Designed miniproteins, single chains, continued (5). Designs and how they scored, part 87

Each design is a single chain, and the fold is of that chain. pLDDT is the mean over its residues in the fold that is shown.

## One batch from the design tools (miniprotein)

Design m19029
Fold by ESMFold2-Fast:
Structure m19029 (fold): chain A 100 residues (1-100)
Amino acid sequence: SPLQEKLKKEITKKVRELEERLAEVIKDKEELKKAFDILYEGHEKISKAIEEEDFETAKKIVEETTEELLKVIKDPEGQKLVEEMKEELLKIIEEAKKKS
């Protein structure tokens, strides 16, 4: 659906923006790689949930992906960026749910 495609594009944009900002603050290459792997897996799962119109599962995956990222990211600025992304993604998904 056009709404699902728009939502997937908005989430993809936010995930890419987080990856760019994390690369600026996280100096440990192994930590950054682990964070990117978690974001990739989370993004794939969120996109699938959105395609299935399962917005509650999409929100749950955002929360679970955030928890996994916070276990790997030790930098306080990186942790703040992840928390801000969680709030933004949950808001985007909730607004899309109201329009469907």
Scores: mean pLDDT 87

Design m19030
Fold by ESMFold2-Fast:
Structure m19030 (fold): chain A 62 residues (1-62)
Amino acid sequence: MTPEELLEEARRRMEELGIPQSVQDKVLQQIRHLSTVLSPEETKELTEDMIRQVARRQQELS
């Protein structure tokens, strides 16, 4: 998976979960940074963890 494909999938997933655009932008920035220092596989795993954490927090704070 390319970094571009990962970012597109992450954005779509966050949109489906109703995560605010400002929070999406922060997560996407983190994914871009991680993709420069980690393998694609590690970046994907951390991306999924970040999305789960953000979605959980959003549900609790909403």
Scores: mean pLDDT 78

Design m19031
Fold by ESMFold2-Fast:
Structure m19031 (fold): chain A 80 residues (1-80)
Amino acid sequence: MEEELEEALRRLAEIMKEEVPEIEEEDLLRALRKGAEEGKKNSIEEILKKYEPTFGLPDPREGLLQQAYMTGALLAQLLK
């Protein structure tokens, strides 16, 4: 992953951690990086086809991780 993109993802993880203290910053960063990696390789349309929701109702942490993943994918597309 490009250094500039990774720095932006780290900053987003910090911001998201401030909003939801129940989740670890490293977990948010991991989700953001996975999303960004998919966003660099695939179009948003392709990402949406591969995206699967959780098998049950997500707890607040899982919902935020899913949001982080999509945010990372969008950020990667914007920084092309």
Scores: mean pLDDT 70

Design m19032
Fold by ESMFold2-Fast:
Structure m19032 (fold): chain A 65 residues (1-65)
Amino acid sequence: MESVIQMLEELKRAVDEGHVFPKGQVTFTTSDGTVVTLNFPSDDPEVQKKVLDKYLEEEKKRMKN
């Protein structure tokens, strides 16, 4: 969904700006009310960016962009 892509891009920007998410499962709600659960295997920002990139690629493929 477009809202999920926007959320993932915002999360990646936050990590680029020095934010670090807790390791494990983190739940996010998009602007359209879609609930998304992401699993971060590490609190390392580089690992978190890779996880977010993977989710972005999968979502973009689903959207056929």
Scores: mean pLDDT 77

Design m19033
Fold by ESMFold2-Fast:
Structure m19033 (fold): chain A 90 residues (1-90)
Amino acid sequence: MPSLVDSVINMINDNYDYVINNPSQSVYVMQTMQDYIRSVAPQLSPQDLDQLQSQLQQYYQQMQSNGSSPQSIQIIQQTIDYVRQQSQRR
């Protein structure tokens, strides 16, 4: 069976690839993904949270280089901060 973190990473890859290709519709997708990540992050180990943070940081760099909206950039920054805080509290 795929692990919970593998399922989360796959969901992120699918949705963030869509965001990169569809920047005008990205804010809703980004908000939905933030809510999803916030719901599952408490179930992840510190090592899984570090993997998730690394993947989100890669998308953050791509979104900055691809001219994504300031709102989408803010949402991914907030999501990264939340994941980091969850890792630090364990």
Scores: mean pLDDT 80

Design m19034
Fold by ESMFold2-Fast:
Structure m19034 (fold): chain A 72 residues (1-72)
Amino acid sequence: MSPAEQVLQQAVKDREEILTALAAGDTDKARELIEKSRQWLEQLRKEHSNDPAVQRAVALGLKMLDVMEDEL
């Protein structure tokens, strides 16, 4: 699996876990999961600065986290 595919696969899992926490009304857990996912994506963005596919996957992931955080 390519690095970009690994990013997308993990982002899907993170999103499902965050949405599950939000559906349960556990906003503290949702915030923790969003922060953890954001830190991981920011690290990947720095490590793969020359990989356009990883940069696009990270940008999409960060945008999705921003939308979910705005619902808190």
Scores: mean pLDDT 82

Design m19035
Fold by ESMFold2-Fast:
Structure m19035 (fold): chain A 97 residues (1-97)
Amino acid sequence: MAEELARRGIRDTREGAELIVEHGLDATRLTAGALRVVGGIQDVVLAGKRDKEVGIRGLREILEILREGERRARSEEGRRVLGLLARSAERALREVE
């Protein structure tokens, strides 16, 4: 259960990050991407409540995805949003470590 929830959260974060990377100037797609990433982070945090190591590994992977997305972002808007989401993932990781 925990590993399955973490895999879903990581996948949703990756999909949301790609949406932000490619479509940062499209407000609808930027918002959809950001909400998907937030949901992904929440799923991995919930997985961490059941299995701390799964949560830590999942949040580290999410942070890597978001930092890579920030570097690849085609717009300043997308880069800024990915940076804020990465900070959120960093905070979540610190709370479970």
Scores: mean pLDDT 89

Design m19036
Fold by ESMFold2-Fast:
Structure m19036 (fold): chain A 57 residues (1-57)
Amino acid sequence: GAHAERAGAGAEAGTLALGGTAEEAKQSGDVMRELLEQGDAEGATRAGVRIALLAAR
């Protein structure tokens, strides 16, 4: 839904801002959207933060 899409876009933008690649950004967004579609909003947020931090090198 719209909430999952916005959160995914945020994860993608965050990954790019931290120096991640476009592919890493897409993976971050996809994980965020998938977890939110499953109803795990807290898990989605934690996963997105971890992926963004790991991409920031």
Scores: mean pLDDT 72

Design m19037
Fold by ESMFold2-Fast:
Structure m19037 (fold): chain A 81 residues (1-81)
Amino acid sequence: MEERLSELEQRIADTEARIKKVEDEINKLTQEYKDALAKGDGNKAWELIKKIQEAENELFSARAELKRTQAEYDRLVKELE
């Protein structure tokens, strides 16, 4: 039981770290997008928007996974009370 809780804690930590990395990437891509617009590089701006959309989809999936893992962790903690 303790091993299962430790595994879920690790999965939560890993998913939170992944969420942070994707959020940081979206911020970086957004700055590059603004730079492309300032330079008049419409082709690069469209490529960056596509990458931002892909990163946002990954973020949505990661947040859903975090919510599920946290719910399982909370359930197991209550079973120990």
Scores: mean pLDDT 84

Design m19038
Fold by ESMFold2-Fast:
Structure m19038 (fold): chain A 90 residues (1-90)
Amino acid sequence: MEEFEREADAGVAILAVSVLLVLAKKGYPVTEEDVRLIEKAAELARRSGDPEALRTVADGVEEIAKTAPMSPEVKERLRKIAEELRDAVA
């Protein structure tokens, strides 16, 4: 049960960030709702304990922060999330 939940958490986190990254590359602005989804994806990646999920989500969030139109405040929040996820892989 818990192993299945852990794999599901990792997969959902990666999928959510991947979809948002595609939208970012198409020029869609990052909304407050998108930030909430990214925060939830980061939590799922941490709960999974999967180093590849943590790294993939961190890289995706960093790329979203560099690519999408957003306020400086939102950009700083996303960068902090990416840094915290990378630190968790160490």
Scores: mean pLDDT 82

Design m19039
Fold by ESMFold2-Fast:
Structure m19039 (fold): chain A 115 residues (1-115)
Amino acid sequence: SIEEAKKNLEKAIKEDDYLSQIYYSTKIQVLEGKAEELFTFYKQQLEEMQKKADEDHPLLGIAYLNLGIVQYYLGKYEEAVKDFEKALEILKKTYPNSRIIEDTQKLLEEAKEKA
């Protein structure tokens, strides 16, 4: 629910968990019905990050994560799988203690089952 996502965002802010803050902010906007708008935005952001950052840069990992979340909620499961796998590869190196790694892994497994 939106209320649960907002509680998770508040907890992430208090814990200074930057990656979880990004995740729950994106999830709230998706639950508010902005998924199609965010898909276009994050797809462009990913293309820009691919030109600017090296393949292991944390910003690129965040761009893959954001796009993956939106793709998942739009039912684009095959695309979400690819972007979640790339996000996890990068973000596990930079944010190994972030709780969102486990939540993202769960969404990846669910996307694989639905693809």
Scores: mean pLDDT 82

Design m19040
Fold by ESMFold2-Fast:
Structure m19040 (fold): chain A 91 residues (1-91)
Amino acid sequence: MKKLEDAVLEDLAKVAGIDVKTIRELMKRKKITPFELELALRLGADVEKLDREQIREIIVQGVLFAIENKGNLEETRKKIEEFLKEVYEKN
């Protein structure tokens, strides 16, 4: 009954610990898809501080780290946090 997009945004709100309205505004301002936002938030990225290209780069690196760490989410998240520090220093 709910649109798939609305269900995804509600799940993202729970994962990120932020309001659904804030998520919708972020997607519009950053011009990213709900799936790109979901992946970035699950990786612990502060999407407000990042531009569209940086968000996409973080997603790509997150996938690469997940492959290297054989699906170990905690190890992948730590490597992404280190990568995010480097990205934030460029801004």
Scores: mean pLDDT 70

Design m19041
Fold by ESMFold2-Fast:
Structure m19041 (fold): chain A 65 residues (1-65)
Amino acid sequence: SASNEAANLLRMIGAALDGEPVEVESKGLGIKAVNESKDEEVHIELAKEVLKAALEGKPKTFRYK
């Protein structure tokens, strides 16, 4: 389900919040997120946007630098 997939994406982003750049993708939702910034606030905003897209059921690519 979209909710379960969104939870998995948030866990992946959360695990990468140890200060390293992250790339996460859900093939089922068509969502890809790339964060090349080490800024924790950028990671949190990315997680919020990914969750929103997953709940709306819209494929979307996010890229932060």
Scores: mean pLDDT 63

Design m19042
Fold by ESMFold2-Fast:
Structure m19042 (fold): chain A 98 residues (1-98)
Amino acid sequence: RERDGAYSASRFFRVPDVDAALAALKERLNMKVSDSPLFGGKVASILKDIGTFATVYLRPDGTALVEAFSTTKPGEAQRLVDEVRAVLEELGAEEIEP
């Protein structure tokens, strides 16, 4: 339906080790990690600023969805996705199409 805009970005990844990915997102990007009752996976999230957010949805099968939004800063959502991508790629993650 939509991929990226000036104020939103999303990417899918295949993560070889979900626990390692969660640890890296928490330690390197200061993301908050919680359980998701909706899909039995994990959610890592960060609020950078009022109106600027990023969330990573990690499924037990190693599929990850990275979503970022900014209501005030064009291009900031893409920067947040790129920051998360860099961490995940260092752990062997590959970008996939949905």
Scores: mean pLDDT 77

Design m19043
Fold by ESMFold2-Fast:
Order: C-alpha cells, then sequence, then structure tokens
Structure m19043 (fold): chain A 82 residues (1-82)
C-alpha cells in the first residue's frame, strides 16, 4: 500500500544522502532504487511508485544529490495525495 511506497522512498533518500558525492549519474541512482526494490517485498502499488521515480530520472544523464532528493520527495508527496 501507500505506507510501503513512502517507506521504500525514505530508504532510497537515506542511501542518496549517505553517498559522499554531490552529483550522481542516472545509472547510479537507478541502481540504488533497484536494490531497494529487490530488498523489500513490496505491493504492486508501492513498486509502481518507485518505477515512476525511475522513469522520471531516465530523462537526465547526471543529477545533483539535491535534484535526486527533490524528485523522490515530490513523488512521495504525490503518492500520499492520490
Amino acid sequence: GLLQAVQALLQVMRRVRADPRSTLTTDQVLSIIDDVLSSRDLSPQARAVLQRVQNRLRQYDTLTKDQVLSIITDTAFAARQL
């Protein structure tokens, strides 16, 4: 459900924040999301939310840490309001 999606996105955000680099490649961020997806037994709804984040990120080659966190936060808020 929605709570699982929010918890998974919070896990992704913690891993992004823990990275010492100020910028990340899209592939590096997608790898973090894939790891979270594989480490948790997520509902189809929660999985779909994480896949929407991945699809949004695919429009970029590189992102600042702040841009990644903004995209994840925006997706989490949108998921909570739906």
Scores: mean pLDDT 78

Design m19044
Fold by ESMFold2-Fast:
Structure m19044 (fold): chain A 70 residues (1-70)
Amino acid sequence: SELEQQIQALLQEMEKLQKELDSLGEQYQQAVRAGDQEAADKYKKQIEELMKEGQKLADELVALQRQLAE
């Protein structure tokens, strides 16, 4: 079904986003330990942007799952 295809696509997007967050989190920790404030601030902003995007994807997933259950 279209809904099942959309749910699968969202789950793949969320998995990709989580991997990017994990990578950025490691880079952020390395920058903090190195005392690189500019790099740390850059990674922090990128993490915040991806977290906001992840929340939107989570909201869309909930909406599609609710529609599928009807």
Scores: mean pLDDT 88

Design m19045
Fold by ESMFold2-Fast:
Structure m19045 (fold): chain A 71 residues (1-71)
Amino acid sequence: SMEELKEKFEELRKAIEEGKVKEALDIAMEIEREFGRKEEAEKLVIELLKEKFNVSDESAKNIIELYKLRG
């Protein structure tokens, strides 16, 4: 439902604010799998990865893809 989607994005934003990279990635993958909002969720994680690790957009996308492949 739209309420469940909003709750998941709120959890994602909280994980990002707390700098919890693994939790943010896990929540973003849940949003993609359950609601199909891949681009919106990954955009938020990309910004976290760029801030925390000082990496490019392309490197952040690669980190997300590698994380998905390795669980």
Scores: mean pLDDT 83

Design m19046
Fold by ESMFold2-Fast:
Structure m19046 (fold): chain A 71 residues (1-71)
Amino acid sequence: AGAALFEGIVAYGEGDYETAAAHFAEAVRLAPDSELAVEALYGLARALEKLGRHDEAARAREQADRLAAAL
């Protein structure tokens, strides 16, 4: 989970938003309902925004906000 979050952050910094989104999604899958998943969901939303996938980005951000409020 932590490795996938880190790989997502690195890919995002390199401008590889598709790879970043994939790694952030994997981080959420490996550690759902965690503070790490909140960070990964916000990262996923930002990567999806860069890809023009605005509806998916909004859903990821909404999921992150709900999870953060529950922790």
Scores: mean pLDDT 83

Design m19047
Fold by ESMFold2-Fast:
Structure m19047 (fold): chain A 101 residues (1-101)
Amino acid sequence: PPPEIVLSPEQAEEVRELILEAIELIEENLELVKSVSSKPVDPEYIRELVEQGRLNEAAHLITSVILDIMDNLPSSDPVRQRLLELQERLSRIYAEAVAAA
């Protein structure tokens, strides 16, 4: 099996905060998200993964959800813009973690 990506304690905390912020944004805009999402959205399951310390799995799932929502929203939408910022920050942290290994 491929080695699991190991985050530093600082990277793990930032990833946790980014995932929880993405969940909060989705929950605050739940009707919009449900109307545009092509997949079922389960913020509670992703939150459970975070609480269990399964950050890589939580990051993978939230990224999939974010990309699905973004594909179905116009580029001018403020929710789409914020989700893009969160996804780009998550992507940078994981790129840095892989480069450090």
Scores: mean pLDDT 82

Design m19048
Fold by ESMFold2-Fast:
Structure m19048 (fold): chain A 77 residues (1-77)
Amino acid sequence: SELEEKIFELVREIEELGQKALNGEISPSEFKSKVIEKLEKLYELLKKVNPEAAKITQKEIEKLKSLSDEEISKLLS
């Protein structure tokens, strides 16, 4: 219950960051760093309850880390 609530909270926070970036309220660089931070927290929680989802999340983190600010900006366009 508490763990599921924390997972849902992190997902909502990631969605909110996406909206802020699309609205120009945060830079692509700030969006990238903050989303990675939230995904790393999500990964730690998922390792305990869903190892397969954790592996997917880890791959998403590595993908985002590989993208430049210019590439992130294009995704937000």
Scores: mean pLDDT 85

Design m19049
Fold by ESMFold2-Fast:
Structure m19049 (fold): chain A 96 residues (1-96)
Amino acid sequence: MLVKAEEVLSEEVVEEAKKLKEEGEELYKKGVEAFKKGDYDKAIELFEESIELYEKAAELLKKGAPEGVTTELLFEVEVNLSLTRMFLSITKLEKE
């Protein structure tokens, strides 16, 4: 039985996903600051980078972690992803 090996792999996947989420949150915050300053081009770049990190985090959690272990973290990542996509769309409209 390989239960311990599965647990170790789950912990590594969760740790990597948490790191990607944290990096995405920092980029999102910088994007919001750029938006507030009227620097829409910079805000767009930062939001797109944040989205990429959140998408990678969600993919890792869906593929690499046991069902149920990461439900809360995945939900938080999906919420942050949706919010960032919404702000990206608003920023693109403001630029035009």
Scores: mean pLDDT 78

Design m19050
Fold by ESMFold2-Fast:
Structure m19050 (fold): chain A 96 residues (1-96)
Amino acid sequence: MKEELDLMGGRFKRRAVDGILTSVADLDKGLAMIKALTDEIAKDPLAKELGKKLGDIAAAKGKAAAADPSSTQSEIDAVIDAVDEMMEEYGRLVSS
């Protein structure tokens, strides 16, 4: 799971930098995948709160991007930053 989240976060950054992740559909697909992964993390008693928090952030950013396509790049950047921060925190929590 951590490896998949790491790959997902890195993939978002690369696509944003390259200007490839420009559609709301791509963002929604990525956020749905993150939610599935965070739901799995939430099953871990030590990471339950972290998983919920990341899922909530991803859901909120996805809704905002869908409501305002003109802000899509800004929302993508915010999601990438949030994923990186939460992934670092999750890695620290799980690895102690």
Scores: mean pLDDT 56

Design m19051
Fold by ESMFold2-Fast:
Structure m19051 (fold): chain A 118 residues (1-118)
Amino acid sequence: TDEKLRELAELATSGKEEDVEEAIKLIDEDPELLLKQDSKGENFFMLAVRRAGEDEKAVEGLLKVMEHVAKNYPEILKKALLQQDKYGNGALEIALFVMSEESFAKLAKFIEDTLLSS
């Protein structure tokens, strides 16, 4: 589980279109992987947010993956965003800490446009 989550986060945040496409393919093969938590209680979105950080290309890749998940697996996305690591932090709390103001604003807008209207 830990290795699969790390690989998926690396692909989603690499800044390469081919790697983002591979991440989406792996999610489509096992969408419940998005609900798995590693030994620290971190899920895919938490790991991907930490890796993306202030890298605009990595954030773009992550947002494309999140858009695909929101469209095809909306209940999984909602549940994953509500999961907490061992320290009580969700993916959005981690994003607020590690992302630039511009990158966090893009993520927040995506959540508003996609999930808060549900």
Scores: mean pLDDT 82

Design m19052
Fold by ESMFold2-Fast:
Structure m19052 (fold): chain A 60 residues (1-60)
Amino acid sequence: MLPQQRIEEILDELGSRVVTAKDLMEKYNLSLEDSVKVLQERQKKWEKVGVEDLKRAVLA
């Protein structure tokens, strides 16, 4: 199981970029299970902010 600190580090590096589980497996040498967990944590954050708000923040 990935420690929470590592998940947060990966999410910070990714920012608002669109990534797949395969991208996470290749870039960070994660298992499929760990890659899915990272995407789930990212989804929770995005559900709070919304896609439009994230695009605005990136473009600013």
Scores: mean pLDDT 70

Design m19053
Fold by ESMFold2-Fast:
Structure m19053 (fold): chain A 66 residues (1-66)
Amino acid sequence: MAREVARAVLDSMDAQGFDDEGYVTAAKTLVTAGHLDIAKALAEVLKEKGRYEAAEKILEIVKKAQ
């Protein structure tokens, strides 16, 4: 579930031309809303697509919010 939601979010944002800063901002919003599972899944999907810098920043945000 969380991974499927994160993939849908990433695909939508990628289609709209969002950059790494956009993904980090989206993850901060998800964490603030209590969706740490989706934010973490978003980081994993970004890592699979080779977007390591954005993924690492998101994982740090999730770690701090635990």
Scores: mean pLDDT 78

Design m19054
Fold by ESMFold2-Fast:
Structure m19054 (fold): chain A 82 residues (1-82)
Amino acid sequence: AKEKGEQIGKEIAEIIKRGLAGDESPELQEREKRILEEIKKNTDEEAQKKILAAAQEAAAAGEPEKGGEKVGEIVAEALEKK
């Protein structure tokens, strides 16, 4: 659970970081779609809202690593609850 949460969190951090750097590549868009689908499969609607809020706050603040860490924690908690 924790390891899977950390993996998802790191991917979100990387996506935010590359997006903030101006990366608009199709590769980044495909990675974003894949991670969002994985989040939807592994979390409930409430956790998904928290994940989206954390990612958006991190992007707005320019803190991708903090966003990824928060997302990872939310995913790990959601997986332990199931």
Scores: mean pLDDT 78

Design m19055
Fold by ESMFold2-Fast:
Structure m19055 (fold): chain A 81 residues (1-81)
Amino acid sequence: SVKENAAIIEKKFGEFIREYLKSRNVDTSDLKLYLYAIGALMEKLNIDVEKITKSMVVALLDEILYGSTGQEYLEYARTLL
């Protein structure tokens, strides 16, 4: 599930994601929103959470922040919070 993916990603990469978002001038009070958006995008792309790497997390974050579908995943994540 999106929630389970978000929890696993937070445990493995939460600090990295927080610093990445901060370096991009993204408000870190929204961290949970971005974790859920990553979880949703992972399900859409059928990404195995056990195989996820830092470079994959960066690619997912860049899609969420700068990609054509990023807004869609952020809006979906808001419905889950």
Scores: mean pLDDT 84

Design m19056
Fold by ESMFold2-Fast:
Structure m19056 (fold): chain A 97 residues (1-97)
Amino acid sequence: SREELLAEARQAVYILGLAVSLEIAKKGDKETVNEAARLAVRYAEELLADPGATPEQLRIASDLVEEIAQIAKEKGADPEVVEELERTAQRLRDAAA
């Protein structure tokens, strides 16, 4: 249906947004990583709020957010930002169960 196609498109955009946020975090400095992390949390929240999000999509998103959290730690991002990423990754994993 049209609704299913639009849902699939939204979910694909959220996952792509997380992947782009990860690439920005890999290449960026500390300030850039903080911004990439905030962007990633927003895409993750959109996916969590989407009733059509599949367990596979939620697991992929969790893995992406977890990798962003690891990069954020390595680059010395703000502790509050790292904590929010780790909580977000766990929420995605819990939602996938």
Scores: mean pLDDT 89

Design m19057
Fold by ESMFold2-Fast:
Structure m19057 (fold): chain A 75 residues (1-75)
Amino acid sequence: SLSLKQAKEMLELAKKYLERGDFETAYEIAKEAVEQLEKIDPNSELLKQAYKILSEVYRKMGKEDEAKKWEEKAK
């Protein structure tokens, strides 16, 4: 199963792909990290960070409505 350490490493990787303009790869990694963190640590600050990264990925992909939904989850 995904550990908190692995989830943190996945989010750092997603950020690197986002910075490089590979939004599809960033999306796949961030989405998986969010889904796993919701199961193992649903009230964590790491999950809030994951929601913010996923929101930014959606925004870069032109999916503004989806971006807003994930941004609200990070509050």
Scores: mean pLDDT 84

Design m19058
Fold by ESMFold2-Fast:
Structure m19058 (fold): chain A 97 residues (1-97)
Amino acid sequence: ELEKQLEELVRELARQLAENIKKFIDDMVEKLREEDPELADEFERYIKENGGKIGGKIVSELEEMAQKAKELDPKTGELIRELGELVRRALAILFDE
């Protein structure tokens, strides 16, 4: 029951993180488009094609760090795992939906 409430909070935080990342990317694309429309299109395509792959690598590395940290301090390992889950959900919202 409590875990379900925490999962709902993590999803909401992931959505907020995804919205902030999207806004940052959109602002960068718009700024580039004013100076060089071709470069803006290339950057947008690069993020679309590679964002999910880069994100997947970050999530995998966080999962490995969480496991190592858990061996030293279970609480720290759990916090790193929760960070990885938050990042994974935010990236799924941004690139898979």
Scores: mean pLDDT 76

Design m19059
Fold by ESMFold2-Fast:
Structure m19059 (fold): chain A 61 residues (1-61)
Amino acid sequence: DSEQRNRDLVAAAKNNELPPATPDIDEELAREYVRAMREADSDRIGEVHERIAERQRELEE
């Protein structure tokens, strides 16, 4: 569930933890995601999440 994932990521960001199950993303994307979560900017969180998903798809090929 996307809402549950976002809540878990917000909690992880507040604790300075990387989102679980995203070890294959770039550290830069991970840092941007954590920053967006700390700001609680839903639009930015969505944009970074889409970039992470796109990166994951590229790594799969």
Scores: mean pLDDT 62

Design m19060
Fold by ESMFold2-Fast:
Structure m19060 (fold): chain A 94 residues (1-94)
Amino acid sequence: ARLSPEELRARFAALAEEALARARELGVPQDVLDRMEAARRNALAAMDAETDEEARISIATTFLHDMAETLGRYDPALAAEVRAAARELLDAAS
């Protein structure tokens, strides 16, 4: 079933928070975690400001792919899990 804007936002927020929590456990540097948290807040604000559904999906998936790229420098397995979650989110929202 196609996700509502509220469901997309909630799933995105949960995925991003879980990835950040795991990154903290892996010992990713605090300055990197702070930048990812700031980017997450900016992505949520951008999604909340968007009226176009495809643009909201693009914001969510772009952020998750950028997060995965950053995390891949520390844990390639976590990066792969985040990329897989981004694909599942895109499929559920499309």
Scores: mean pLDDT 84

Design m19061
Fold by ESMFold2-Fast:
Structure m19061 (fold): chain A 99 residues (1-99)
Amino acid sequence: AAGDVEALRKRLAEGLDVTARDEEGRTLLHLEAEAGHEEGVKLLLTAAGEQGKYAEVVLAVDKEGRSAADLARENGHEKIAEQLESEREKLLKEGYKLV
């Protein structure tokens, strides 16, 4: 929702750590991808790049071994899933590892 995107943008401006995980090992990128929030996903990827944590955020898996792309796909958000899989594949080819 637009209100959620504005709240996220404010928290990112306040220095929110995009690598933070919940009790299930999920990052905010996992949650935004699962919810189908395309704008939230874009904001988090931008912030992760700015924090030097892009690979860490994109390659993060939850306690069940699911990436943000996997959660997007499982919830019918194919466009987000394809975008995140493409970014993940690129990072893995560049020698980054799952975190």
Scores: mean pLDDT 81

Design m19062
Fold by ESMFold2-Fast:
Order: sequence, then C-alpha cells, then structure tokens
Structure m19062 (fold): chain A 74 residues (1-74)
Amino acid sequence: SHLEELLEKEKEKAEKARENLIKQAKTMSPEEQQLLLGIFEHEMKLLVEEMPEEIKEEFRKFMDELLAEARKEI
C-alpha cells in the first residue's frame, strides 16, 4: 500500500539521518553532542506528528528506538 511504502521510505531517511548525526557528533565535544542530540530529537518528534494517523504510532515507536540507539553510540 501507499502508506506502507511511505513508512518504509521515511524509516530509511531517518536511519540515514541518524548515521550522519553520529558521524558529525563524534567530531564534537560532549556538550556539543548533547545539544545536537536534543535538536535532532526535537526534529524527529515533529516529523512523527506530521505522519498520517494510520502509521503515526508505528513510526513513533521506530523513532523512539532510533533515538535510543543514537544516544548509546554517542
């Protein structure tokens, strides 16, 4: 379905954004890393709220796990 394709595409984009965030953060101080993570987390939460209602909760769960993984790697 179109919604399943949208969900897959947005998950792939989010994973790439996380990888780029981690690479960028590793060149920063711990204080700068925490600020960058906070900004990224806020942006991702806004993205979840823009998702269609039918896939919003699944995408929210995915994003929560993605953010937890990012915090572990930094």
Scores: mean pLDDT 84

